# Designed miniproteins, single chains, continued (3), part 38

Each design is a single chain, and the fold is of that chain. pLDDT is the mean over its residues in the fold that is shown.

## One batch from the design tools (miniprotein)

Design m9299
Fold by ESMFold2-Fast:
Structure m9299 (fold): chain A 100 residues (1-100)
Amino acid sequence: SRELVERLAAHFGVRVEDLDTKQLDDLLAQAAKEGLVSKEERHAIMMYLIDLDLKEIAAQAKAEIPKVEKQLEEAKKNGDKEKVKELERRLLALKTLSLW
């Protein structure tokens, strides 16, 4: 799937690593519209995009963890029990998402 995506990016004169998820989605949509991909290749592209989106979600979750940990420490210091429970649930969710 990555090799196919790299071939399509080269066709449009760009490198895959220089594209964000939105730009990659737009490029693959354009390739499909121009008939540059078969039905099987479109399926492979969809699976690649799902994997890429999951990895980006995991990366964003990892970046948010330190921020939420700081907020949790502050909420504990302030004695805000409701905020502590909210942030503990949020932190668990982010840690789970970061495993992808």
Scores: mean pLDDT 79

Design m9300
Fold by ESMFold2-Fast:
Structure m9300 (fold): chain A 59 residues (1-59)
Amino acid sequence: MVSKTFTLSEKANLDFVKSQLEKAGFGVNVDKANNQVTVTTEAKNMDKAEELIKQYDVA
């Protein structure tokens, strides 16, 4: 498994993003102080996690 940290928009609902990623089967850690989400998954699935984050970054 690999981990990647994404910095989201200040308007992003981090708890909602976490919920959506966890529903998709990803491991997620949220750092609200830095508006960051760390995703842990298989390398082949990381692009899908990144796509979901981009989709919900402004939701």
Scores: mean pLDDT 79

Design m9301
Fold by ESMFold2-Fast:
Structure m9301 (fold): chain A 76 residues (1-76)
Amino acid sequence: LEERAEEVMERLRELAKRDPEAAREVLARALAAARAAYEAAAPTLPEEEAERIALEAGVREAEREIRRAEERLRRE
């Protein structure tokens, strides 16, 4: 998970150099996904586990949105 998060951050930095608006949108969506996952997990799971689930959800959303942005830029 941490390795995937690091990869996402590296790709996000590269995206920010080409399209800072798209990078900001990816970050916003990833944070929203992480927050929703945390809220769902927090009532029934330990804090550490809820935080891990939130990070995992954020990373997956960032991966999806970065892929979408990269594909859009390739078509342009």
Scores: mean pLDDT 78

Design m9302
Fold by ESMFold2-Fast:
Structure m9302 (fold): chain A 75 residues (1-75)
Amino acid sequence: MEERVEEVEKRAQKLIEKADELIKKSTNPADKRALEGLKKTIQRLVERARENPKVVDRVERYLDSIEKAIDGFSK
C-alpha cells in the first residue's frame, strides 16, 4: 500500500514539474491559470491518497486525465 502511494507521489511530482515548465514557456494568461489549477488538483489528489490508500486506483485515473490535459498544452 505505501509503495503505491509513493508511486502516485512521484508521478504527481513529474506532472507538477511539467506544468511549471509549460507555465514558464506560455504567453497566454488563461493557460497559465489553467496549469496552476491543475497543480492544485494534483496536490489535493496526493493528500487524498495519503489519507486513504484505498482510493489510490481512483487517484491514478484522475492523474491520467490531468496528464492528458497537461499534454494538450504542450502541442
Scores: mean pLDDT 82

Design m9303
Fold by ESMFold2-Fast:
Structure m9303 (fold): chain A 65 residues (1-65)
Amino acid sequence: SEALRERAERALVRLLLDGKITPEQASKAGRAIWERKPSTPEEIADALREAGLTDEQVEAVLAEL
């Protein structure tokens, strides 16, 4: 859903501010979410992995959903 994507984007901002992802990773991940429009946590995880996030970074985003 749109709300799920908004939560994922907020989680990416939090991780960026906490220094857990780079600005390049945040940009690529946000773009992947925008282009793919994932609707489930599993689809969000797949988009984030395609954008080059690590399993730890993906889990951190999923925890915020």
Scores: mean pLDDT 81

Design m9304
Fold by ESMFold2-Fast:
Structure m9304 (fold): chain A 92 residues (1-92)
Amino acid sequence: GKAVLELTVTRDPSAEITVELADARDAALRDAVGEILGVLRDWYERHGLWPSGSLVAEDAAAARRVAEELRARAPGMREGDTLRIEAEAAAP
């Protein structure tokens, strides 16, 4: 499974991220997606920035990789910037 985050950084507090989960009943997947959304809220909203875009999450491990990459890149983002992060879970 994969996870893909695409966003544009705005200054509009009504901006939203559309979230699509392959399995909304998977607690690990929900937790990983919650981590991504927490990074967006805790960094961007603190700086008066609100991302608009989409998050598609099929796999909790892939979503966690997206969260880790987002933590690294979030402090460098500016209004008008676009970001795309794609991660895949390695098959065992």
Scores: mean pLDDT 80

Design m9305
Fold by ESMFold2-Fast:
Structure m9305 (fold): chain A 78 residues (1-78)
Amino acid sequence: TKASEARAEEHLALGERYEAQKDYRSAARHFMEAGREYYRAGDIERAKEAFQRALEAAKKGKDMALVSAAENQLKLLS
């Protein structure tokens, strides 16, 4: 839906702001939410891109639970 796309875009913007602040764990959480909202909207390619960004942010933030969560979402969408 348009609402899910708007929520995804909001979470992407928040994730990017946290990345700029070097708060990679918060960035990863917001990129995960963006991926979920794109998936709800039926935009599988944008969902994959958001989960990939979540994975990269989680690795920089050294949050292995978020790394695993992002990898699991990417496997389900492959």
Scores: mean pLDDT 90

Design m9306
Fold by ESMFold2-Fast:
Structure m9306 (fold): chain A 59 residues (1-59)
Amino acid sequence: SIVSEALRAAARGDAETVRRLLESASPEERRQTLPFVRYAAEERDDAALLAVVDELEAE
């Protein structure tokens, strides 16, 4: 699923893939996924991934 693919990309620190996948996701899938991507970003101290989460949450 797009959710699983986004979470795997986040675990790798692939912010660009996370952005592309979640932009294509439904609002419900995005709401379900973004908290876990944020957790991954904070655990990795990954500023680029955190920026993607902040931007998508603002939209």
Scores: mean pLDDT 83

Design m9307
Fold by ESMFold2-Fast:
Structure m9307 (fold): chain A 81 residues (1-81)
Amino acid sequence: SVKEEALERLEELIREARERGDFATADLLEMTKQAVEKAKSPEEVLEILENTLKLAEALFPHRRDAIARLRELVEEVRKLV
């Protein structure tokens, strides 16, 4: 399902952030994962991911690689909705 796909990809991104010592990004993504787990529709999953991307761009604009990876996830989920 879209939700399962998003959760798997978020877990990967959280692991990558922690491996880099980027705990601020990891914490944001953990909160996003919790919101996605509670989502009731694919459209709600997409909205949560899009909102997280906007927040990441505002809070961590210099983390280009992390933002690019999150943007890829948003685009992949958008194709499934």
Scores: mean pLDDT 88

Design m9308
Fold by ESMFold2-Fast:
Structure m9308 (fold): chain A 80 residues (1-80)
Amino acid sequence: SEVEEEIKEIIERIEKNPDDVDVHVEAIDRLLELEKEKPEEVKKLEEEVEKIKKAVIELGEKSKDLHVSIALKLLASSIK
């Protein structure tokens, strides 16, 4: 499905840019849009969604900027 392709692209972008804050913020924003548009299809991809959430949380934990760290962790928690 288009949702599966979009989520795969999000994962590939994060894997290529593991330290890029903007890429991780965009990933969560796109996931929130997909969850709003097609929640049942996103729910079927729970393992992939969890992988994205973990990557965002890990970047937050490694961030030297406290505001960036808090923002990334809060963004990850926005995905169910």
Scores: mean pLDDT 83

Design m9309
Fold by ESMFold2-Fast:
Structure m9309 (fold): chain A 67 residues (1-67)
Amino acid sequence: ARVVVTANPEYAGEVVRVITSHGGRLLSIQGNVLTFEVPDENLDGLAEDLEKATGGKGGTFTISPLE
């Protein structure tokens, strides 16, 4: 799955840590937009963990099960 996160740079490290804990890999960083690849089998709880990492406060994310 492709995961795109828009977050304040202050939270980028926390987002990367969460994605990596789910077996994800950072593909690119473009300003405040971080793009990752995560195995589909490891998506369980990822959305909840990303919401916590971005605090639900000004961060957005999209999980695409198809590339």
Scores: mean pLDDT 74

Design m9310
Fold by ESMFold2-Fast:
Structure m9310 (fold): chain A 74 residues (1-74)
Amino acid sequence: MEEEIERGVAEIYLAVTLVAAKREGDSKGAELAQRALDLLNETGDVETALRVARAIMDGNYEEAEKILEEAEKK
């Protein structure tokens, strides 16, 4: 149950971020949020997904991209 709850939280955060970015015309934010969702769906790495979501929400796209690059190398 714990892992399912954390995954759900990550999915909600990323989905909200993706919708907000698309509504604002933020192509980079939308791209990063989509990549994080894809990573979460493929790997189940909730911790990495949450870190990316937080970085995007903070406007730190450089950090979000770095986290995704490292995770995608696995």
Scores: mean pLDDT 78

Design m9311
Fold by ESMFold2-Fast:
Structure m9311 (fold): chain A 89 residues (1-89)
Amino acid sequence: KKELAELAREVLEELEKLAEELADDPEASRTVLQGGVAAATGLLLDPDKAVEYLKRTAEELRKLGDEKSAERVEKIMEEVKKKAEEILK
């Protein structure tokens, strides 16, 4: 539906902005961009998968030692979950 496509765009834009903030850490920046693309694609097919992709992205950021970016991705994940549930009702 159009609302899920708009949410996918919002998620991708938000993760792209975070990746730009992480420009000095190319591994973290790449992890965030890959997670954003996977989550945006997931929202169009299966919103539960989008949440899983964002959770995995946060875990990868923690392994890289970036707890602050991991927490930010987890907040984005919670917002995505709430918005997707409202759209699907």
Scores: mean pLDDT 81

Design m9312
Fold by ESMFold2-Fast:
Structure m9312 (fold): chain A 76 residues (1-76)
Amino acid sequence: MTPEQKRLRLEGEINLGMAHIIVGVSRATGQPLTPAQLARVRALYDASIRNFRAAGDDAGVAQARADRAAFDARYG
């Protein structure tokens, strides 16, 4: 993996982690996600998928897609 691919993979991981934090706080508190939070979580999953794809991280793409699909099934 090149230094550029390592950076993109890390960016994918950060974006995925941020999405998980927003959803996790909502689940832990019982507080519903606002429309703005729903849009932000979707954008974070989409950014994560793009970053992992650009990094050539097929496992990361699969994980982010699965997490996005689970999110859409619950909130879309």
Scores: mean pLDDT 89

Design m9313
Fold by ESMFold2-Fast:
Structure m9313 (fold): chain A 99 residues (1-99)
Amino acid sequence: SELHEEVRRLLEGAEEEIDRLVAEGLLSPESAERYRAMVRALRLALAGASEEEVREVARGVLTPLELEAVLALVNSPSLEEYERHNEKLAEEALKKAAE
């Protein structure tokens, strides 16, 4: 998948970029921890790890919505399908928040 190849390329420097943004005061340590967890989850999923393994590294750091977004990216053949899936997840989350 072209999307999966692009994501792998972006992840190659992701952790170093997160560290740089924290050092420059542009990213909070709390947000940095979440982004690092997303990077780890994405790397494992793209490497063919099970959903259980991906959920394990996300535990206590990623929200359920963020975890579903990571899993959706791996299971989506294109960016357009990934964006459509995330839009649906966001709509479902907003409906629950309105209750």
Scores: mean pLDDT 72

Design m9314
Fold by ESMFold2-Fast:
Structure m9314 (fold): chain A 89 residues (1-89)
Amino acid sequence: MDIKIQFAEILAKHPLATVVFLLLEKEYPELVKEFLEAVLNRDLEKVKELSKKLLEAAEEILSKYYPERKDEMLAEFRALLEDVIALLE
């Protein structure tokens, strides 16, 4: 199956994490672009490294825009990243 379709299915499975990902694309477009390129290239090590950076950026953005829901949204975003890593293993 096309990795783009598999990634889209993971996004659909995690609707709150998808909101976080869209916020990250707006605030950190280069980081999101690098992550997507790593996923498309099946570069597991780079995806793991960038996932850590995305989680740090997500915590900052969620503290700014969704402080009351930060822990819930961050946990679902972590689950999305774990599903992406599992896809590439």
Scores: mean pLDDT 84

Design m9315
Fold by ESMFold2-Fast:
Structure m9315 (fold): chain A 80 residues (1-80)
Amino acid sequence: ALEELRERARRLGYEYYRETALKAGLSEEVAEKEGELGGEWAVDVALGIESGELVPRTPEELALAEELRALGREVLGAAA
């Protein structure tokens, strides 16, 4: 369960931030780094560990953070 949660969260964050960087016209190298950072951030959000350097500020980033928290609650069965 925990390992599956980490893999799912990492993929969601990686793909979101990689695609966002590419759509913004950034290089493949920058997009890959953005994806890696986004993946690590997403794992922390899903596990309830929110003290990183990445603070969601856009409506899309806030929506992603809410989906990640919901995923964490569903997989871990933690209520509040």
Scores: mean pLDDT 75

Design m9316
Fold by ESMFold2-Fast:
Structure m9316 (fold): chain A 81 residues (1-81)
Amino acid sequence: GSMSYTRLSVEELAEKFLQVLPRAARYSRAQLVRNLRLLNSKVYIGMAFGLSPEEARKLSDEEVEEYAERIVEEVERLLAR
């Protein structure tokens, strides 16, 4: 599949997550990670870090959690502005 068509960067995914989740600033890090994973497939999460869709589908739950935590660090950075 085309990476340029469906892929969001970590920054773009964090920005879109904040648009979809009103009051994200009231959430704990664990709640943000949980909501990010509920609202985004592991394919989109993995692709934000440069993985192909096929590689992203092979990610373990632990690897997805680690990537989701990195996206949430960017969310927290944007909220601190």
Scores: mean pLDDT 81

Design m9317
Fold by ESMFold2-Fast:
Structure m9317 (fold): chain A 80 residues (1-80)
Amino acid sequence: HMEFLKAMQEVNKRLIELYKEAQELLKTKSIAEVREWLRERVEELKKEVEEKYPDFSILSEMIDAALSVYERRLAELEAA
């Protein structure tokens, strides 16, 4: 299961990078624009992961869960 750990590390690294880019974009863009940008980037990541790691379907579910957490936090920040 070394390949699964490698896939997990790659996915987590990419998600952290996307979140950091989203936070930087929030300095000049609206939350709605950043959310749409993030959703587009995450869908691209899911496709890349499905192509590289087709045996690990759970990775797509984990990416969706991470996106949901980021979107909730962005909504809470906007509402506060």
Scores: mean pLDDT 79

Design m9318
Fold by ESMFold2-Fast:
Structure m9318 (fold): chain A 58 residues (1-58)
Amino acid sequence: SAAELIAEAQRDGTEAAVETDPIRYTGLLLRAIGAALEAHLKFGVKEVVAGGRTFRFG
């Protein structure tokens, strides 16, 4: 569901915001972007906010 994808993006994005390991940071950020993008493409979600990061898709 859109809510589950948004929650996934928010969890991973929030973890990425405080992650200092570049490998873990990249993995978390890619997962957050992927979940936010899937929510946009499947459900029309335009914006997801997580850990001071905002994903916007127009």
Scores: mean pLDDT 82

Design m9319
Fold by ESMFold2-Fast:
Structure m9319 (fold): chain A 84 residues (1-84)
Amino acid sequence: RALEVVRLAERAIEAAEAGDEAALEEALARLRTLVSEEDLARLEEALRAGDVRRVVQLATAVALRIIGDEIDEELEKRRELEEE
């Protein structure tokens, strides 16, 4: 999931730079299913502004949060299974 968010953000950046509106809308539609509406709005704003660095920063922050949540879930499951 986290890697998918990063890849879709890369595709959105490429599409925006190429002026490929259809590819950009497709990437944003897929991102909508993976990220919160707030995160999507921030990504759309950065893409519209042409701020590639901002898009990368936002996508990375979202991906790191997803990874952190997945690690916390795995650690909690591990603790529950091995706790006396």
Scores: mean pLDDT 73

Design m9320
Fold by ESMFold2-Fast:
Structure m9320 (fold): chain A 74 residues (1-74)
Amino acid sequence: SAMEEAERRVEEVVREAERRMRELVKQGASDAEIQAVAEEAAKRVNEDPTVSEEQKERAERRLLELLLRYLAEL
């Protein structure tokens, strides 16, 4: 269904963002670079017209949780 496809795309975007944040932390990247990954992922989810507002809000919360986690790991 369209809802299942949208959920799958959101999961892919969040997983990609987490992988990128993890690699950036290992490389000693700046907080700004790590934050940019979260912002780009949030933008991709928000620009998808098949993703509901509820799904967008949940994705933004997940991306914020990932951002806070990776910024705490030095």
Scores: mean pLDDT 83

Design m9321
Fold by ESMFold2-Fast:
Structure m9321 (fold): chain A 67 residues (1-67)
Amino acid sequence: SVPTPPDPDEVDRRYPVIEFDRERVDRLEAEGWTLSVEDVEWTPERFRLVVVARHPDGRTERWRFEW
């Protein structure tokens, strides 16, 4: 069974949408961010990747990539 998807409005508020681009990922990693995949959604209707980004200075962010 597929779990009930989270409210799209809540996801939009919590996770900024960043267009998935290898160059953008490379730039973020060059800035010191460590990216790890938290969730992947692959359906006929949409693709979404949720990433947890951590910085050596202690900052933590969650980003949503779509393409």
Scores: mean pLDDT 66

Design m9322
Fold by ESMFold2-Fast:
Structure m9322 (fold): chain A 75 residues (1-75)
Amino acid sequence: MEPNRLLTMEVRLDGRWLRVRFVTSNPENGELLSEAARLLGPDTEVRLLSVEDNATEEQIQEAIESLRRLVELLR
């Protein structure tokens, strides 16, 4: 089983850096990240800020909400 790692990233959108969180082993996080990547396209600047092991249930939920907000902003 893959460890629950919390990744914090920044995505460049409309001249701003938006902070996004992703948990590696969570399927809903994976689906939302894929949708966000599809909407952003290949020329979008993304940078990794931090990686934390052992994401809590609360961090998983916060990551889902962060990704949902990003997808909503891109629509």
Scores: mean pLDDT 75

Design m9323
Fold by ESMFold2-Fast:
Structure m9323 (fold): chain A 70 residues (1-70)
Amino acid sequence: SMEREREAAIAEHLANNPDADLAEVERQIRRQEELQAWMERLRATHDPETFAELGRRWLEERYRQLLAER
C-alpha cells in the first residue's frame, strides 16, 4: 500500500511538473514519508494534547517558511 501510494504521489507530481527530475521527486516524497513516520512515533510517545500542540506549532512554522521562500 505504501509503495502504491508513493507511486501515485510521484505520478501526480510529474503530471503537474512534467519536466521535474524523477529522482529528486522520489527523494522529496521519501523524506516526507520518513517525517510522517517520525511524527507518528512522537504521537505514540506523548499524550494527545501535547502532541497536537507540537504538531500544530511545527506546521505553522513550516507554513511560514514556505511563504518566506516565495
Scores: mean pLDDT 72

Design m9324
Fold by ESMFold2-Fast:
Structure m9324 (fold): chain A 94 residues (1-94)
Amino acid sequence: SVVEKVKKYIVDLLLKEYERRTGKPPSEALKKAIEEIVKYAVELALDPSKTRKEMREEVIKKAKELAEKYGIDPEIAVAMGLSAFNLAYHFFRE
């Protein structure tokens, strides 16, 4: 589906950006966290009942939960989550 292709595109883009910025490959924990936050961000972008502000707040909350679950830096998780949301919103709402 188009939705699945967009999710994969966003995951791949964020993982490449992480490697470009840090000079290191992403850990398996970070990959799983990014896959889950991208899925959540896409589902939010497709929800017609929510405002962009509400979606953004929910992405930040989910990113922090995933940071704790996977043992990654919450600042990195939030930054990646917001990037995922901005990309998903652009594809599905703009």
Scores: mean pLDDT 87

Design m9325
Fold by ESMFold2-Fast:
Structure m9325 (fold): chain A 85 residues (1-85)
Amino acid sequence: YLETPEGQDEVDIAMVQIGLSVLKTSMDKILSSSPKDIEEEIKLAEKYLKRAEDLAARTGDPVAADIAKEIQKLLDELKKQLDSL
């Protein structure tokens, strides 16, 4: 099952859900972050965003699409924070 496209998609969805949770937790600490730390968080968010968007496009899963939207919002907030420094 895990070797099937369906099994792989379920694993990928779980991975992007974990990524979103990590990013949301990191947002609480963003105000005390250095510019370099914010840049690293932006890169991490971009990786998860691309993965979630690819999953949504390939599978049509609304959960993957919703995760991509949430990551995009966090990414926009991270970029605004960096620009304000």
Scores: mean pLDDT 73

Design m9326
Fold by ESMFold2-Fast:
Structure m9326 (fold): chain A 56 residues (1-56)
Amino acid sequence: SLAEKANAAAKPSGVTVELKGDEVVARATAEGAATARAAAWQISKATGAKPVVEVL
């Protein structure tokens, strides 16, 4: 899936991305926040899902 592909690409930055219904949830530490936002927006554009970024 798009979420699995984005999660694999973002893993080295401590970012996890998950598609939950109509939301794309990207979780990261402060260091990975920019990568999490980028991943969430890329999947949002492809699927129409709402981007959600959670900083741990």
Scores: mean pLDDT 71

Design m9327
Fold by ESMFold2-Fast:
Order: sequence, then C-alpha cells, then structure tokens
Structure m9327 (fold): chain A 73 residues (1-73)
Amino acid sequence: SLEETARAAAEGSYEGVQKGGPDEGARMGHRKALEAGGDELTARAVIPSAAAGAMQHGYDGALEGARNGAEAS
C-alpha cells in the first residue's frame, strides 16, 4: 500500500540521513520502499520529501514528508 511504502521510505531515509547525510537517506529510503512492495514511481514520489523531512525534523519530518509525497502522487 502507499502507506506501507511511505512508512518504509521514512524509516530508511531517517536511518540513512543519520549515517551518511541526504544522499544515503535517499538510497536507504528507496531500497526500503521497494522492499515494502512499492513500485519505482511511488518510491520516486516519496523519497525526496522523506529525505528532506528527515534533514529538517528527524523521524517525524521523514514520516510527514513521505506521506505528503505519497498523497501527491
């Protein structure tokens, strides 16, 4: 589902940002979104917002950003 994909993207983006900054956040978020059963289009829609949210407001920002990206797609 979009919610499962968004949540997985948020978890991966938050973890990746903490370990290697926004590029690692995007990579981990993308991988986790696909592992959760999301397609490439959904992953591309949620990752930028999840990674940006993680950078600004931690996990809560990542989750909000991922959900907003999923809703916009």
Scores: mean pLDDT 80

Design m9328
Fold by ESMFold2-Fast:
Structure m9328 (fold): chain A 80 residues (1-80)
Amino acid sequence: SEAEAEERAVAKLLELARERLSPRAVEVAEAAIELSRERDPTIAELAERLGLSRSTVRRNSRRVLELAAAHRAEIEAVAA
């Protein structure tokens, strides 16, 4: 199912983030994933939720997206 595929993709991204990124980047990724269940979260919403500056959220979000792009094939493989 689509939900199970998305759950697997999310789990793989978080696994990669925990191995390769800072704990703060993982925290931002986890918060973004939780909020995305309702809607696409904004940088402002993530900053408010995590008690971080918008600049810190933006920087860490970019690192997570770059990691996801670099490992796209691995993430897509677990979602199939």
Scores: mean pLDDT 83

Design m9329
Fold by ESMFold2-Fast:
Formats: structure tokens, C-alpha cells, sequence
Structure m9329 (fold): chain A 94 residues (1-94)
């Protein structure tokens, strides 16, 4: 569901700041981490834009690959949901 929403936002031309606001609203990040959330959103938006024509499944696969690249041991069933994104965002902010 989160991957679907991110893909829709990317197709609509959403900025990294708009993606960051969406993630902040859904994950409850404090203001002091907003810059880190925006940097994460920029990286995620680039990945989503590259795969937007391949659909939601491709976005979910890209999120999984991004988690694997960062060395995060997250189960596949969480890769396309808010929990998986929260894990990745938390690791990037440490």
C-alpha cells in the first residue's frame, strides 16, 4: 500500500519534500529529523521514478533491493508497507 502511494505521488510529479511530508505524517518523525527524512525521500523518489512505468510490484522490488543494499534484514512481507519503510528510514537516521 505504501509503495502504491509513493508510485502515485511520483507519477504526479511530487517533490522530495512532498514525499518527506507524506512519510513524516505516516511514520511520525520529529521535526529535528526532517532533513534526514527528506534525504531518504530523495533517494526513494529517484528509485520510484525509474520504475514508475513497471508498476507497483517493481516499486516493491526496488524497496526490497534498497533494504538489502543497506544491509537491513527485513522480511519480504514488510517491504511494501510502512513498517519496512520505517526500518529503512530509522537506519538512515542513525
Amino acid sequence: SLAKKLLEMAKAGASAKEIAEFLKENLGFPEELEKKVEEFAKALLEAVKELKERGVEAVEEEVRKLLEREGLPVPDDKVSDVDAVAYLAAQLME
Scores: mean pLDDT 59

Design m9330
Fold by ESMFold2-Fast:
Structure m9330 (fold): chain A 87 residues (1-87)
Amino acid sequence: SMEEIEKEKKYIEEIEKLIKEAKATLSPQQTRSLALGLAQLFAKEAKKYSKEVQEIAFKEFKKMVERLFDKETAEEILKAYEETLKK
């Protein structure tokens, strides 16, 4: 639903804010670890919704992650999301 999509978008915005704060205050390794954990939490929340909402949420999450991280780190974060979503 539109309400579920808006909720997921707000969650992505909150995650982006946390990652930006981490980048300003933590090491790259600590920021990566935080992002991996946040990806797992986001995937667990996404499981509550339909496949259509999950696909829209993943697309927006992927765009955010690819904007904030290098290719290798982004791929690791997205893999953590997908692996958690499959559980």
Scores: mean pLDDT 87

Design m9331
Fold by ESMFold2-Fast:
Structure m9331 (fold): chain A 55 residues (1-55)
Amino acid sequence: AEEYWQQGLQLIQQGDLVGGYEYVRKAAALLKAQGKEDEAYELIEQFSLLASQAA
């Protein structure tokens, strides 16, 4: 999960919002599969905040 989040964050920093979103989605899916839904929601919210700031 964390590996996908880190990859997504790097892509967002490089301006690849589409690629970043793909990896964030994968990280959230893995966290949900582990029963960590709260952490999955936090990742999605953090991505949304970063994407809004980068736009």
Scores: mean pLDDT 75

Design m9332
Fold by ESMFold2-Fast:
Structure m9332 (fold): chain A 66 residues (1-66)
Amino acid sequence: STAERLRELAAERGLTLTDEAVALLASAVGDNEVAQRIALAELRRLLGDRTLVTAADVRRVLSPPA
């Protein structure tokens, strides 16, 4: 599933997605592997040393850059 793949890719980056975060990401990027990798790389950068990704973190990444 898209959710399972996102959790796997997140784990490779040392990130844990909450259920709400994975649902929001799956809705936004679907099965597009390039979009999945870009979003997870942005989340890794946004969180710094934090590992738990919340829905709020996902919304920030999905917002257009200012």
Scores: mean pLDDT 81

Design m9333
Fold by ESMFold2-Fast:
Structure m9333 (fold): chain A 85 residues (1-85)
Amino acid sequence: IEVTEEVKKENEEAARELVEAAEELIEEAKKAYEQGDKKKAIKLLIQAMFLALAARVEAYIAGNKELEERAKEAYEEALKLYEEV
């Protein structure tokens, strides 16, 4: 697999955007849950888990271990909250 500097940069940017989106959805899910909107919280947590998984793949391809770990943490937080809803 040929990983050019440009491809690495694109995957790193994608990973960053995806992990930030996942983290944002987790925060929105926490607010929805506190407001008693369990259905909205569940939907947001499922979306956050998928985005975090995508971010982890992109971070792995980019070789960015910080983003990979951050994506893993987002996934684990979303999963934990999902199991508690």
Scores: mean pLDDT 84

Design m9334
Fold by ESMFold2-Fast:
Structure m9334 (fold): chain A 120 residues (1-120)
Amino acid sequence: GPLKGKKVAVIGASDEGLAAARALINMGAEVTVLDRDPERLKELEAAGAKGILGDPTDLENVRKAVEGADVILDLSGSPEAQLAAARAAPKGTTIATRYPVSDEVLAAAKENGATVVGAA
């Protein structure tokens, strides 16, 4: 499928995001998850993801999570986490989110060579 072999970074797994991350792993994506919850990360690592324990609003934690990513999936809904993701995104990365994004996040993504797409 279109995600096989793609590097996907997930920012803020939440309980709903756990199912989304597992689906990405099952589709053959290389998944890295940044979350504050060590128990969610253990479940995702058991499923084949790389876990990074940290604050998704911390730019350095986000940079580690999104290194080499083709897609960044925002599951946090946090404006601060969205801004950190936009600032850390590699050039040519797609940032996918189902949550509203501010003009500041859109401007930061554009300046950093990333494209933001809303979940329809």
Scores: mean pLDDT 82

